# Designed miniproteins, single chains, continued (4), part 81

Each design is a single chain, and the fold is of that chain. pLDDT is the mean over its residues in the fold that is shown.

## One batch from the design tools (miniprotein)

Design m14804
Fold by ESMFold2-Fast:
Structure m14804 (fold): chain A 62 residues (1-62)
Amino acid sequence: MDQAQDQASPLAQRLFDASRSDEERQQAVALVGQLVDALINGDQQKAQQIQQQIDALEAQLK
């Protein structure tokens, strides 16, 4: 559980800082929440998919 939070917290902070609208921030929070859930359940494939979605969103916000 702590590992999932440690991995998600920096991503959440980066996305939140990069977000320019409430909609973008809500999307970032939802994706980070799904990533944490996947990591807690040990679903590495789902976690990787969500990480790619987060990376894509971060690239769009920059």
Scores: mean pLDDT 70

Design m14805
Fold by ESMFold2-Fast:
Structure m14805 (fold): chain A 115 residues (1-115)
Amino acid sequence: KEKEIKEKVKKLFEEILRKYDINEPNKEELEKMKKEFKEKLKELGISEEEIEKYLEALDSAIEIMKTLRDYAKNQKKISEEEYKELEEKIKILEEVFPDNPIVFILKDAVEKLKK
């Protein structure tokens, strides 16, 4: 059931991002979380090609969240180059997870950094 599998993938993605936000894992803990995410996607029968796309989306979301946290904490003004990098990461997320509420929230947060 393609629809059921897509729903499960969305929930796994949201779960890992929530764990990342709450726990602020170090590099080793993050690598372990990514490995567990990849293994769960394989269990759902997701192709290796699609798994790579989901991992790229996960990396993009994590980098956005890290940047947002750093700018909020340090009240930094975002550079044009950094902003373009975040816009590119948002595009990756929109392609992999169209109409996802978390992607919308991240996109809105990135847009507010420019102000």
Scores: mean pLDDT 79

Design m14806
Fold by ESMFold2-Fast:
Structure m14806 (fold): chain A 73 residues (1-73)
Amino acid sequence: ELSPVEEAEAMAEFMRRLIETLKKNPELMKDPIVQKGVEEMIEEAERFLKENPELPEELKEELKELIRELREL
């Protein structure tokens, strides 16, 4: 089972790869299923931050920045 820090790191890595994929393939954002997946990822990341206030500040800021980048797609 992953610790909250390990979960945060895994989530950040997944979000970074997702952002890179969508930036390289902007046509994917026209798919309603992809759009819903991005919205759900943002909601999950925001909930995770609220549930884990004791995370290192650097990880919290990284997740907040990744949420911002996903919203800008």
Scores: mean pLDDT 85

Design m14807
Fold by ESMFold2-Fast:
Structure m14807 (fold): chain A 71 residues (1-71)
Amino acid sequence: SAKIKIVLDDSTTVEDVRAFLDLVLEKGGANFDTTEANEQVYKAAQKLMEEEGEALLERLRARREAIAAER
């Protein structure tokens, strides 16, 4: 399956990854190539966790809620 596992929560879902991808691309200044999502997302996620930690988790939750509300 085309699913990505990120190091934020053991219960991370595809929806969580999608929301996190959006945050990662925003934080990275749109310099990421989405064709290599697995590698780039994991590396960027780890870097963001080191830089922002708990603040990133709060932003991720807010982003997931915004995406869910748009459906």
Scores: mean pLDDT 52

Design m14808
Fold by ESMFold2-Fast:
Structure m14808 (fold): chain A 87 residues (1-87)
Amino acid sequence: SMETRKAALYAAAGILEAGGEFSLSLGDYLAAAEEYVGAGELYAEIGDYDKAIEAYERALEILKKNGAPKEKIEEVEKKLKEAKERK
């Protein structure tokens, strides 16, 4: 059951990453960043901090490139820092 849960969370994270690219194609960078943050959170939950870091870094790239509010950037930077500390 734990392995089934882990596989389901990996699949969900991958779907969120694909959704993030789709949201970017629509010009919705905030939705794209939120989807990548969601993927990072799922990867962190299963203990895959390398993938969590990658997802959070992608979210930050999107937010910074598109001039997102400072508060939103700082929120994701905090999640990235926490993932790096758990690695």
Scores: mean pLDDT 88

Design m14809
Fold by ESMFold2-Fast:
Structure m14809 (fold): chain A 115 residues (1-115)
Amino acid sequence: AAEAAARIRRIGGGDDAGTAIALAASLRGLGLAEIEELEARRGDKEYIARLTAEALVESVERDLGIRLEPAEREELVRKIAEHILRGLTEGRLDEGLARAEEEIRRAIARARARQ
């Protein structure tokens, strides 16, 4: 636990790929072996973007006590992953994450409007 937390802090301040990995690892509570697997795949920006997008959606569902319909969930993950991938590719992860937050906010509003 302590070693995993230390690893997350170390990679989170390095570069955009490290920041995305650290975010996903923190949101999912990953152990050292899992974090090392993500770091080994650091160059696979599409994989890192999708993993981070799934972790963000899972975190929102957990924190708000909501469950998105499978098709809506997959569409949200896809849109978030596209924003994160663009951010990773262009060295603008902060912008990609801001757009991801907007997509999440819109999806929550739509889900609540249908309840």
Scores: mean pLDDT 81

Design m14810
Fold by ESMFold2-Fast:
Structure m14810 (fold): chain A 89 residues (1-89)
Amino acid sequence: MEKIEGKLSVELREDGTLTVKIEISVNKDRTILLVAEDAAGARPLAAVVLKEKEKTFEIHLPPAGRVRLTAIDVDTGEVLDEKDLELAP
């Protein structure tokens, strides 16, 4: 099976909205699971369907403090990318 590669980019906007961009190496419909891990543990944050090779979307009410975001391909279970964030409340 082809190995899927991805990249995760995250920006915190002035209004407190978290903007997430995910890109993948294949131009196919894929479901990408975003998992947030903080002091309370790991939890699913969002599932996004990529109809093309990239998707940008907004998440409201971002977690405060240190959070690790992990992008996972749901079909393969492979971790595509990880980002460590320090988010202001």
Scores: mean pLDDT 66

Design m14811
Fold by ESMFold2-Fast:
Structure m14811 (fold): chain A 110 residues (1-110)
Amino acid sequence: SQKELGKLAKEFGVSPQPVPEEVVEKFKLDEKQLIGLSLLLGLVVPLDMPEPEVLKEQARKIIEKFKLPEEVVAYALRRAKEEVERAYEAGLITEKKYEELTAVLEELLA
């Protein structure tokens, strides 16, 4: 499904991220959920921080399209928050962008 993942990556404007094997086993992810989580993890990567509105829109679209369970979404959003924190500590994003991205992630977790 590499060609399918590539098409979806272009559709959502993300770089799909590998999902750890222990996460696949823990949540018993099927192929659809694995693709969805890979795309969702791609929304926040170290050198490609999204605009807050893009993060919110694309996250909602991915969650709905792939019918990701609440626990899987929470896992992905916690990882995204850690990446946003690392980017801010590394000086890659402004304090304002850090606060706006964190607010979107907290809203999506609620």
Scores: mean pLDDT 85

Design m14812
Fold by ESMFold2-Fast:
Structure m14812 (fold): chain A 74 residues (1-74)
Amino acid sequence: DDDLERQADALIERMREAIRNNDTKELLDVMREMSLLLQRSLEIGSPRSIAIAQRLNDEMVKGTKWLLAQSKKE
């Protein structure tokens, strides 16, 4: 769980930096890593790992909205 939280924190920071830098390629790579960590967190099924999965999901929603805005410019 501690390793999962550390990995989640690192990925969330990388996502925020990618958005700040308008780096769509890095954001896509980070979101792929976040998706894998989310899946692992759900498989573990502890209260802590589920909380980490929820946090990753919330941040990925923000990343997805940003990517959609970049692709459509609407």
Scores: mean pLDDT 82

Design m14813
Fold by ESMFold2-Fast:
Structure m14813 (fold): chain A 62 residues (1-62)
Amino acid sequence: MTLEEVYEKVREKLKEALEKDPNADISKIAFEVVRELIKQGASVEEAMEAVYKAILDLKKEL
């Protein structure tokens, strides 16, 4: 799984969660997504970097 694929999946799941609950803890949700992606074959380093970038990008859009 590439860093770009990990980033896109994290961003999509975080956006979906925020659409359901705008007050959702995005950091907590992001860690849940990271654990799922690691189980699917993403590296810890790629998953953590993707989460950080996705959170920053979502904060710019909010």
Scores: mean pLDDT 74

Design m14814
Fold by ESMFold2-Fast:
Structure m14814 (fold): chain A 81 residues (1-81)
Amino acid sequence: GREEARRALEELYEEIVRKSGREMDPEEVERKIEEILEEAERRAEEALAELERARPEVTSPDLRRQLEVALRVLRALLAER
């Protein structure tokens, strides 16, 4: 559900901060998470199919990491029904 999806996004942002050694504005992170969750809730099935199709074409490591989190979030939302 939404809680599991939020947790997956929070884990990703924590991992990015930890691995990059840079600080992220907590307000920006929370805003981004909320935006992604709202969009995913409206278009979960469509977005999941689109992102899974795009996965092999993503060559940037940062974009690939973002894509993997988006997929995890969408799968969590869809698992709730």
Scores: mean pLDDT 69

Design m14815
Fold by ESMFold2-Fast:
Structure m14815 (fold): chain A 110 residues (1-110)
Amino acid sequence: SEEELEQIKEGVLLLIEETKKRIEEAQKKGILDEEKASELIKELDELEERVKKAKTFEELLEEIKRYISLLDELIEIAKSKGDSKLAEDFSMQKEQLETARREVEKLLEK
């Protein structure tokens, strides 16, 4: 339903905002340089725009999959910089998205 679609979209958009905050904090701490942080924020801004424009569960599912891939990249960056806490934070966000992915997949089976 449209109501279920909008609720899941809202949850994904809130997670994108949290991911952006973690990246900004990592830049302030010198874990990410300004260029890499700006690149990642731009990718998240583009993802946010596509999530907002998603009109179907199928479209939203594709954006959730892209976001999970981006979180995998962020986890590897955090690990490479030796920030285990940041890697754990991104891993928890990925777990929340995997839950959202499963819920969207179930709704597509109805």
Scores: mean pLDDT 88

Design m14816
Fold by ESMFold2-Fast:
Structure m14816 (fold): chain A 100 residues (1-100)
Amino acid sequence: KKGEELFNEVLEALRKAGLDDAIRAAEYGKEQAKKLFPDNKRLQYAAGIAGAGFALAEKLNDHEKMKEIAEYASKYVKDGNPEYMEKAKEIVLELIEELK
């Protein structure tokens, strides 16, 4: 449930900022992970947040934040600690602020 909550918080922040490409990337990442791993909710929400983060980081040419998002998403998938997803969300929110 925490992964879903964090994913929905990211989508809401993207909607408020009008970042439609990143919203599509988040939903696409989640749905592709769901098709491949329908029972792995952790991976699905991590892929969604990573999709949004990668789309935003690419617009800013911010490869370091893209790497950090990938690392935190991977750690969350491995151990389920919501702290890693909260850190990935924080980086996504930083990227949203940079695009204002």
Scores: mean pLDDT 87

Design m14817
Fold by ESMFold2-Fast:
Structure m14817 (fold): chain A 55 residues (1-55)
Amino acid sequence: HMTPLERLRQVWEETKDLPREERLAAIHRLVKQLMDEGVPAEEIALAVRQVVEEE
C-alpha cells in the first residue's frame, strides 16, 4: 500500500504543469480522502507540508 506521503507526492507530481491553485485543490481533495480513511490529522499535515511547502 502507498503511504499518505507517497500518495500526496504522486498527486503533486501529476499536477506540476498546472497553476498552483489547481495543484493545491488536488491536494485538498486527497487530504479529505485521507481524513475519511482515518489517517491521523498530524500525519497528513506533516506530509502536505513536506510535499508542498518547499518547491
Scores: mean pLDDT 80

Design m14818
Fold by ESMFold2-Fast:
Structure m14818 (fold): chain A 75 residues (1-75)
Amino acid sequence: APPREKWPIGTQKIFEILEEEGPVEQSTLARRVSEATGVAESTVKAGLSELVKLGLLEESVGPDGRRLVSLSEKA
């Protein structure tokens, strides 16, 4: 994989937040990345889906039925 500094800014912020805070609800994560980076929330959500597809992130369902995103063991 390319070094982290060569990743898109939204992707870098996704990994930063998940490394610091653990699992985060998908819509909350997308909004926080958007607010921090200026990347559109919809673009962040598309990036999250791609990272899950690549096996770098995992999706789970929290007790409230919300979609949570976390780092995969292979990240």
Scores: mean pLDDT 77

Design m14819
Fold by ESMFold2-Fast:
Structure m14819 (fold): chain A 78 residues (1-78)
Amino acid sequence: GPVVTVKLRVIAEPSKAEQVAEAIRDALLKVPGVLDVRAEVHGSEVDITVTALEENVDAVIKKAREVAEKYGGKVFVL
């Protein structure tokens, strides 16, 4: 299917933001149809850019939420 870009923001404690970014990146790279994951930390905000097949977008969002919740983070789809 078509390749799309998904942009997510995770709000986390600043001391945990880097760990959250790494955990989400690692988890999302294992989702079928994911081609690339970029994560940038800005204090309490983790901006995630995912390049994936359109049919896998729901799985990407679900996985990001599952991982973020383990660290007390909240995920927003931009």
Scores: mean pLDDT 86

Design m14820
Fold by ESMFold2-Fast:
Structure m14820 (fold): chain A 71 residues (1-71)
Amino acid sequence: MEEQLAEDLLNDLEERIRRLKAAGATPEQIKEVADGYIALVRRLQEQGVLSPELAERTIERIRKLYEEALA
């Protein structure tokens, strides 16, 4: 289901950001990973795997995770 796929992507990103911060990754490295997930979500939307509404909400949540990682 598309909702489950979106949640799995967000959980994976959150854990990856957490590991990157623990390893002393730069803000630029964290942003690169977040941008990669945004690009993936956009591709899934273009392929019809995610609805436009769900893709938009998922991208917003990715941006919030990145902003929280920098705070």
Scores: mean pLDDT 84

Design m14821
Fold by ESMFold2-Fast:
Structure m14821 (fold): chain A 110 residues (1-110)
Amino acid sequence: SRLEEKLSQLSPEDRELILQFLSMLPSEEHRKAVTEFLSSLSVEELRKLARILSHPAVQSVLLDVILDLSPEVVVAVLEKFLTLSPEEAAALLRSLLGLSDEEALALLAS
């Protein structure tokens, strides 16, 4: 797939991190939506995303947030991450805790 070719251009650490993230997603629908999104990204955007996902502050809250959000909202969160620092991404995740899909989408649009 297009994603596999792009992942081969990443470091082994970044590639493994993205694959581990995909494996932690709560449903097949989440994995499909996120895989389609990642396949649309450049290699440089995938590197940026891997850096954010590897940050300890992001890792500490990421799973708690994504387990409660629909696939479309998880994709919107990842898209927003591409515009943020790891610290800003962690702050965004904390603000998303306990929100509904509708509330999360409203926050992401602000």
Scores: mean pLDDT 87

Design m14822
Fold by ESMFold2-Fast:
Structure m14822 (fold): chain A 58 residues (1-58)
Amino acid sequence: AALTPAQESLINKFAKVMAETTGIPAELVVAAVKKEVEKYGAEETLLQIQNLLKTLGV
């Protein structure tokens, strides 16, 4: 997917947090988020991720 460096960084940070919380490998979380971006659009998917990360204070 044609993501900006800032969007890629945010996805990687989210994947790390999710991996630590759920035990799912971060690489699989990144792949799943990129699939969501391809299907539903970057703006909608990343807005949800940004809001979650801000709420968690990470």
Scores: mean pLDDT 77

Design m14823
Fold by ESMFold2-Fast:
Structure m14823 (fold): chain A 87 residues (1-87)
Amino acid sequence: DEEVVDFLLRHRDKLRTSLSERLGKEISDEEFDKILTELINDPNSPVMSLTRHLLNQGKPDDLIISTITQFMADMILGPKEIAEAIK
């Protein structure tokens, strides 16, 4: 989906910063590029589907970025693992 890919690439720096904050560690540009490449190349990516849904609803860019970076953090750590980390 060209619109979704374009959105992710245009907001790459904001996405990386938001994701780094949610994970509690700095993500390098190289590591983030790897994460994005895996997401874009997965035809069943829930992040791609979520981004498309929010774009179609006309949600603000900042809300889309916040929502998908939270979802990405959940995918990386897992919901249970995140809950365990904040104990």
Scores: mean pLDDT 76

Design m14824
Fold by ESMFold2-Fast:
Structure m14824 (fold): chain A 72 residues (1-72)
Amino acid sequence: GALIDALDEIKKILKEKGTTEISYKEMATIAAKHLGIPEDDVISLIKKLYPKKTQLSLEEASSVLLILELMS
């Protein structure tokens, strides 16, 4: 499903870059692509949940994706 596909793309990016966190903008682009939600709406949710973060862990990104799926 769209949520699993988005999560798999995030995991792939983290492995390819050798990092543990993804930028909120890159995460928003991935979520928008897979869930069909505008990037600005994804960014707004990220800022509401993590107002001072510019990078998200896999766990934080997964939480955002789950909330977006439930709201869609």
Scores: mean pLDDT 85

Design m14825
Fold by ESMFold2-Fast:
Structure m14825 (fold): chain A 70 residues (1-70)
Amino acid sequence: MAVELLDEGARHLAEAVEAYKNGDLKKAIEHYRRAIEAFRKAVETGELADEARIVLDSVEAFLKQLEKEL
């Protein structure tokens, strides 16, 4: 269900934030990509699609900023 995919994405976001704090940009980017994948799947379910899309847009914007720093 979409809720489980949102929870999965949130867990990967937490891991990405911790990796970023530790200066591990490669690990942060990997976890952000996993979060994006989970949120995209949530949007595709049609349940909570508006909520999932808002979070997805935010995470994708942050990943683009990180990739620009590499």
Scores: mean pLDDT 76

Design m14826
Fold by ESMFold2-Fast:
Structure m14826 (fold): chain A 70 residues (1-70)
Amino acid sequence: MLKVSSVTITYASSSPVAKKAAEELASSLPVPVTLVADSSLSADGTVTVTATFEDGTVKTTSGVITEEDY
């Protein structure tokens, strides 16, 4: 199983629910996490997670966090 070496979480700076989701996700991960507020993302709660693995593999996943998810 590949181990994650670092994670960057990018969230819509105008969405309070995206920020809260990003902060809680960061606190649940056992690896160094960088939180990035992006003002170019829509205010709909978009969160993007970029994981860098020990072998140099990079995976990006994005989702929309709504108040119902929280």
Scores: mean pLDDT 72

Design m14827
Fold by ESMFold2-Fast:
Structure m14827 (fold): chain A 117 residues (1-117)
Amino acid sequence: SDEDIRKLVRELAEEEFNSLPKPVQEQISDEAFENAVERVTRWLLEDSLPPEIREALGMSGRELARKALAGDEEALKKLRLLIEGTILLEAGLITEEELLKALRAGVSSVLPLVYDK
C-alpha cells in the first residue's frame, strides 16, 4: 500500500542518515533530508524513477518497492543505496553523475564519494 511504501522509505532513510559519520550528518539540513524522502517515495509510488536511475538499478520503482516490501535482500540493498545517495545529493555532497556511477556499480554505500572532494 502507499502507507507501507511511505513507512518503509522513512524507516530506511532514518537508518541510513543515522549510519553516516556525525560531520556528514551536520552537513545535511532537515529540508534536504525531507526532500530526499519525498523524492524517493514519489519515485516508488508513481513508478517515476528517472530513466538513468531505473537502468542503473535494473528494475522499475514499482518492482523495487514490491520486492523491498517482501523483504528481498537485493532490493533492500538497492533501495538503501538509492535513499543514501538521494540524501547526499539533496545536501549537495555528491553529484547526480556520482549517484548514477554508484548505483551501476552496486556498491553498499555512496559515502566514500563525499570524501573524494
Scores: mean pLDDT 86

Design m14828
Fold by ESMFold2-Fast:
Structure m14828 (fold): chain A 95 residues (1-95)
Amino acid sequence: SVEEKLQLAYEAALRGDFTGAATLFRSIPEDELPARYVRLLEVERSLLEEMARQKADSPEEVEDVLAALRIELILSQGKISADAGVEYLKEVLLS
């Protein structure tokens, strides 16, 4: 199920396996994501893209970093405001 794939992606991210988390997340069709998560990704699109560009060491890494940021935003269950979201993503993905 989508929830099982999201849980596995979360567990991968928690252990620092962002490549595995990104692969699992990419395996979920966008149309199968719950509407609340689709809206969250749409609202935060520019922020996530900017953060991915800043964190990636190369253009090839931008997509993997972006996927990891999208997973983290979804798994935060919409607790992300603009300022709190930036701090949360920095804390979780840069620590």
Scores: mean pLDDT 63

Design m14829
Fold by ESMFold2-Fast:
Structure m14829 (fold): chain A 83 residues (1-83)
Amino acid sequence: MVLDTSTSLEELQEELARIIREAAEKGFGSATLHGVTPEQYELLKEVAKRTAEETGADIFIQEKDGTLTIAVQKASEEVLAAK
């Protein structure tokens, strides 16, 4: 999902946390934000990491040319139990 940076920083944090939780429940997902400032990047990165820790999901965070991409993966218990 692409987030609009014209949205307030507080709303962006809440929306990002929601997307990460939904992705963790589904086992895979991503969020992409364009036009992110360095200050917004640090704050959003912390929100993403904290939400991933709370859900037990793995996250990959990439910043390139003002675009912040967060990929989320959570291995299902069935996959971990597979021989």
Scores: mean pLDDT 71

Design m14830
Fold by ESMFold2-Fast:
Structure m14830 (fold): chain A 108 residues (1-108)
Amino acid sequence: SSLLSNLQSNIDNGQKTLADAQGTIADSTKNLRDLAPDYLSLVSGAETAALAGNAQGASEIGQEIAKLSSPDKQQQILQETDTLTNATTTRSNSQNNINNALNQISNL
């Protein structure tokens, strides 16, 4: 059916968006570790929050890392924190869209 084809397309597109967002979370976390090597426990906390879908928690931890870091690194840490937070939201939204499409298919 056209509905089934549309739902499958939404899942396929959602899976690509999810994979891209997960890659961005990994890359931003690596960049934060490189920028703030003295605060690896906080960076791990931000990654844990991001992987749990807690964009606010990831943002707050990233802002604290920036505050504790040298002035020359603060702007880059804030940019990576924004990237991490945005990717966290995109990942959560994409997973919800996939789950909703799968639930609709299961009810056909």
Scores: mean pLDDT 91

Design m14831
Fold by ESMFold2-Fast:
Structure m14831 (fold): chain A 66 residues (1-66)
Amino acid sequence: IKEIVPKWAKEVLELEKKTGKKLTLVLVDDTTTDEEIAASAKNLPTEPYVVRLEGLSADEVAKAAA
């Protein structure tokens, strides 16, 4: 998880530099619905960059995001 999170963080930073926009990295498990992601995204100050982590529980995703 720690090795994978830096890769996504770097990708988000590179995309922000190219577009000039701020992005929020959102990690979700395979049980999270698109409606739940959309509801969470409404409260974000910037555009969401969503990554789905298959085979991980919500607790594991929360630990990866922290």
Scores: mean pLDDT 64

Design m14832
Fold by ESMFold2-Fast:
Structure m14832 (fold): chain A 85 residues (1-85)
Amino acid sequence: MENAEKAVEYAKEAAKKIAEKLGAKVLSIEVVQQTETTAYLKVELEKDGERVTVYVAAEIRDGKPELLAVAGTKDAEKAAEELKK
């Protein structure tokens, strides 16, 4: 349970950073699935009046939160890669 909560918080932080890099506003964050170590989030963003859905997955590996995947748009995926550097 504690690791699942850490994964959710990490995924939410990653979603906020991705939105900021895209110049987008976070409309909603929904936890669509979680395991003991993994969180899957559905994030709705708004940019220039358009709504975009992105998915963010995070995992706790050896006690460390890691960004597992980001999907939805190429721009969001690129922003996620910049966060890993």
Scores: mean pLDDT 78

Design m14833
Fold by ESMFold2-Fast:
Structure m14833 (fold): chain A 87 residues (1-87)
Amino acid sequence: SREELSAVLQELYERLGEVAKAPAEEREAKLRELLDWLTRQLATLSPAQRAQVVTVARGLLRELGEALGIEAATEEAIARLDAFLAS
């Protein structure tokens, strides 16, 4: 539903904010926690909603990676999300 999609997107923004605010040594672990949470949420959404969430997440992860200098970790996260959609 629209409400489910909105809730997932809101929590995605909040969790990405937590990664950004974390000490450098904790960022990769928090990004992993975010990704584990996100893949669980994607499993509850329709294929069209999954594609929409992954498109938004891909853009936000790239911006975060560039801003924090963790592009390798965020591109790995994007690859995992793309693999989930291909499943």
Scores: mean pLDDT 85

Design m14834
Fold by ESMFold2-Fast:
Structure m14834 (fold): chain A 116 residues (1-116)
Amino acid sequence: SLMEEFREKLNKAVDLYHKAMAENKMGDPEVVERILEELEELLELARQLKVPEFHLETLAGIAIALGELLVRQKAPQEVLDRVIELLEELAELARSQGRDDLAALLEERIAEIRAA
């Protein structure tokens, strides 16, 4: 099912992010690209589903953490713009599911990334 595919892919994205952090590979453009691609695919799946609250929060949490880390590492503007687009689309998804609180949090984090 799409929900099972979403959960499996979310777990893989979480594991990939944690492994990259543990191995200090977040400075590797290929690793960052792979994480961004996984998150973008998760967002596309999420749009086809009513995502459970916990999974939506987990996806948003990883995207926020990635954005904050890429700012600290002074990633190229092209990469930061891509993360901002992902966060903007997540905010729209959150709002569509009645999660105005999560959408507001995502919008606040976007503003912080843009200000850095």
Scores: mean pLDDT 85

Design m14835
Fold by ESMFold2-Fast:
Structure m14835 (fold): chain A 80 residues (1-80)
Amino acid sequence: AAPRPVLDVTLTNGKTGKTVHLRIDGDEPEEEIRRRVKEAALAMGLDEDTAEFVANQVVAAVRYLRERGVAHADLHIAAT
């Protein structure tokens, strides 16, 4: 089977300094990944456009890792 990446995501709200940590399995549906990341970003007080941007970055990272056969990576995103 193709290797499935695990991505540890750390989101930081640059205005409040709050952080959230998410573990994303590379076998999660992309829609579920987007939903979870958006929910976390919105819960931290980021706006909807910023939450969408962050979710797109996480999905793109998971796609990249899956295509390259990377087993584990960390992604740190600071947003305002």
Scores: mean pLDDT 79

Design m14836
Fold by ESMFold2-Fast:
Structure m14836 (fold): chain A 59 residues (1-59)
Amino acid sequence: MSAATRAAIRVAEGLGLSPEELARLLADPSSSRGHMARGLLRADGFSDEEIAAAREELL
C-alpha cells in the first residue's frame, strides 16, 4: 500500500466516507466531491498518477 493510498484513507475518514466510497468518487470525473478529494491529495503533495494508483489499490 502506497503513501498516497494511506493519505486517501485519511481523506475518506475526514469526509465521513469508506475508502471504497472515496475510490468510486475518485473514479468519477463528473463528481464534485471526487474533484475536491483529488484537490486535497494534490495539496498533500501527491501527483495525479499517484492518486490514480491509490484509487486502484482501494478498489
Scores: mean pLDDT 80

Design m14837
Fold by ESMFold2-Fast:
Structure m14837 (fold): chain A 78 residues (1-78)
Amino acid sequence: DIQERLVAASDDPEALAALAPEVEAALGLTLPRDTEIRARVLRFAKAMVADQRLSREALARVVAWASVEAGGPRPALP
């Protein structure tokens, strides 16, 4: 279960970023390629799992926000 793995993961950026492929597969979402941004997104995912609030939409919003902060392209939002 990806949620259990997120909760169990360390807060180390590299360790969190290593979970990115599994999170992408489980939620059908593409995470940024930058390790630090990826780790930041996954720290939010970890917090959301602890609160039992993780969803594709919520994580996609975090990805969009983290990408903009890093000077990446802005996603097309409704």
Scores: mean pLDDT 69

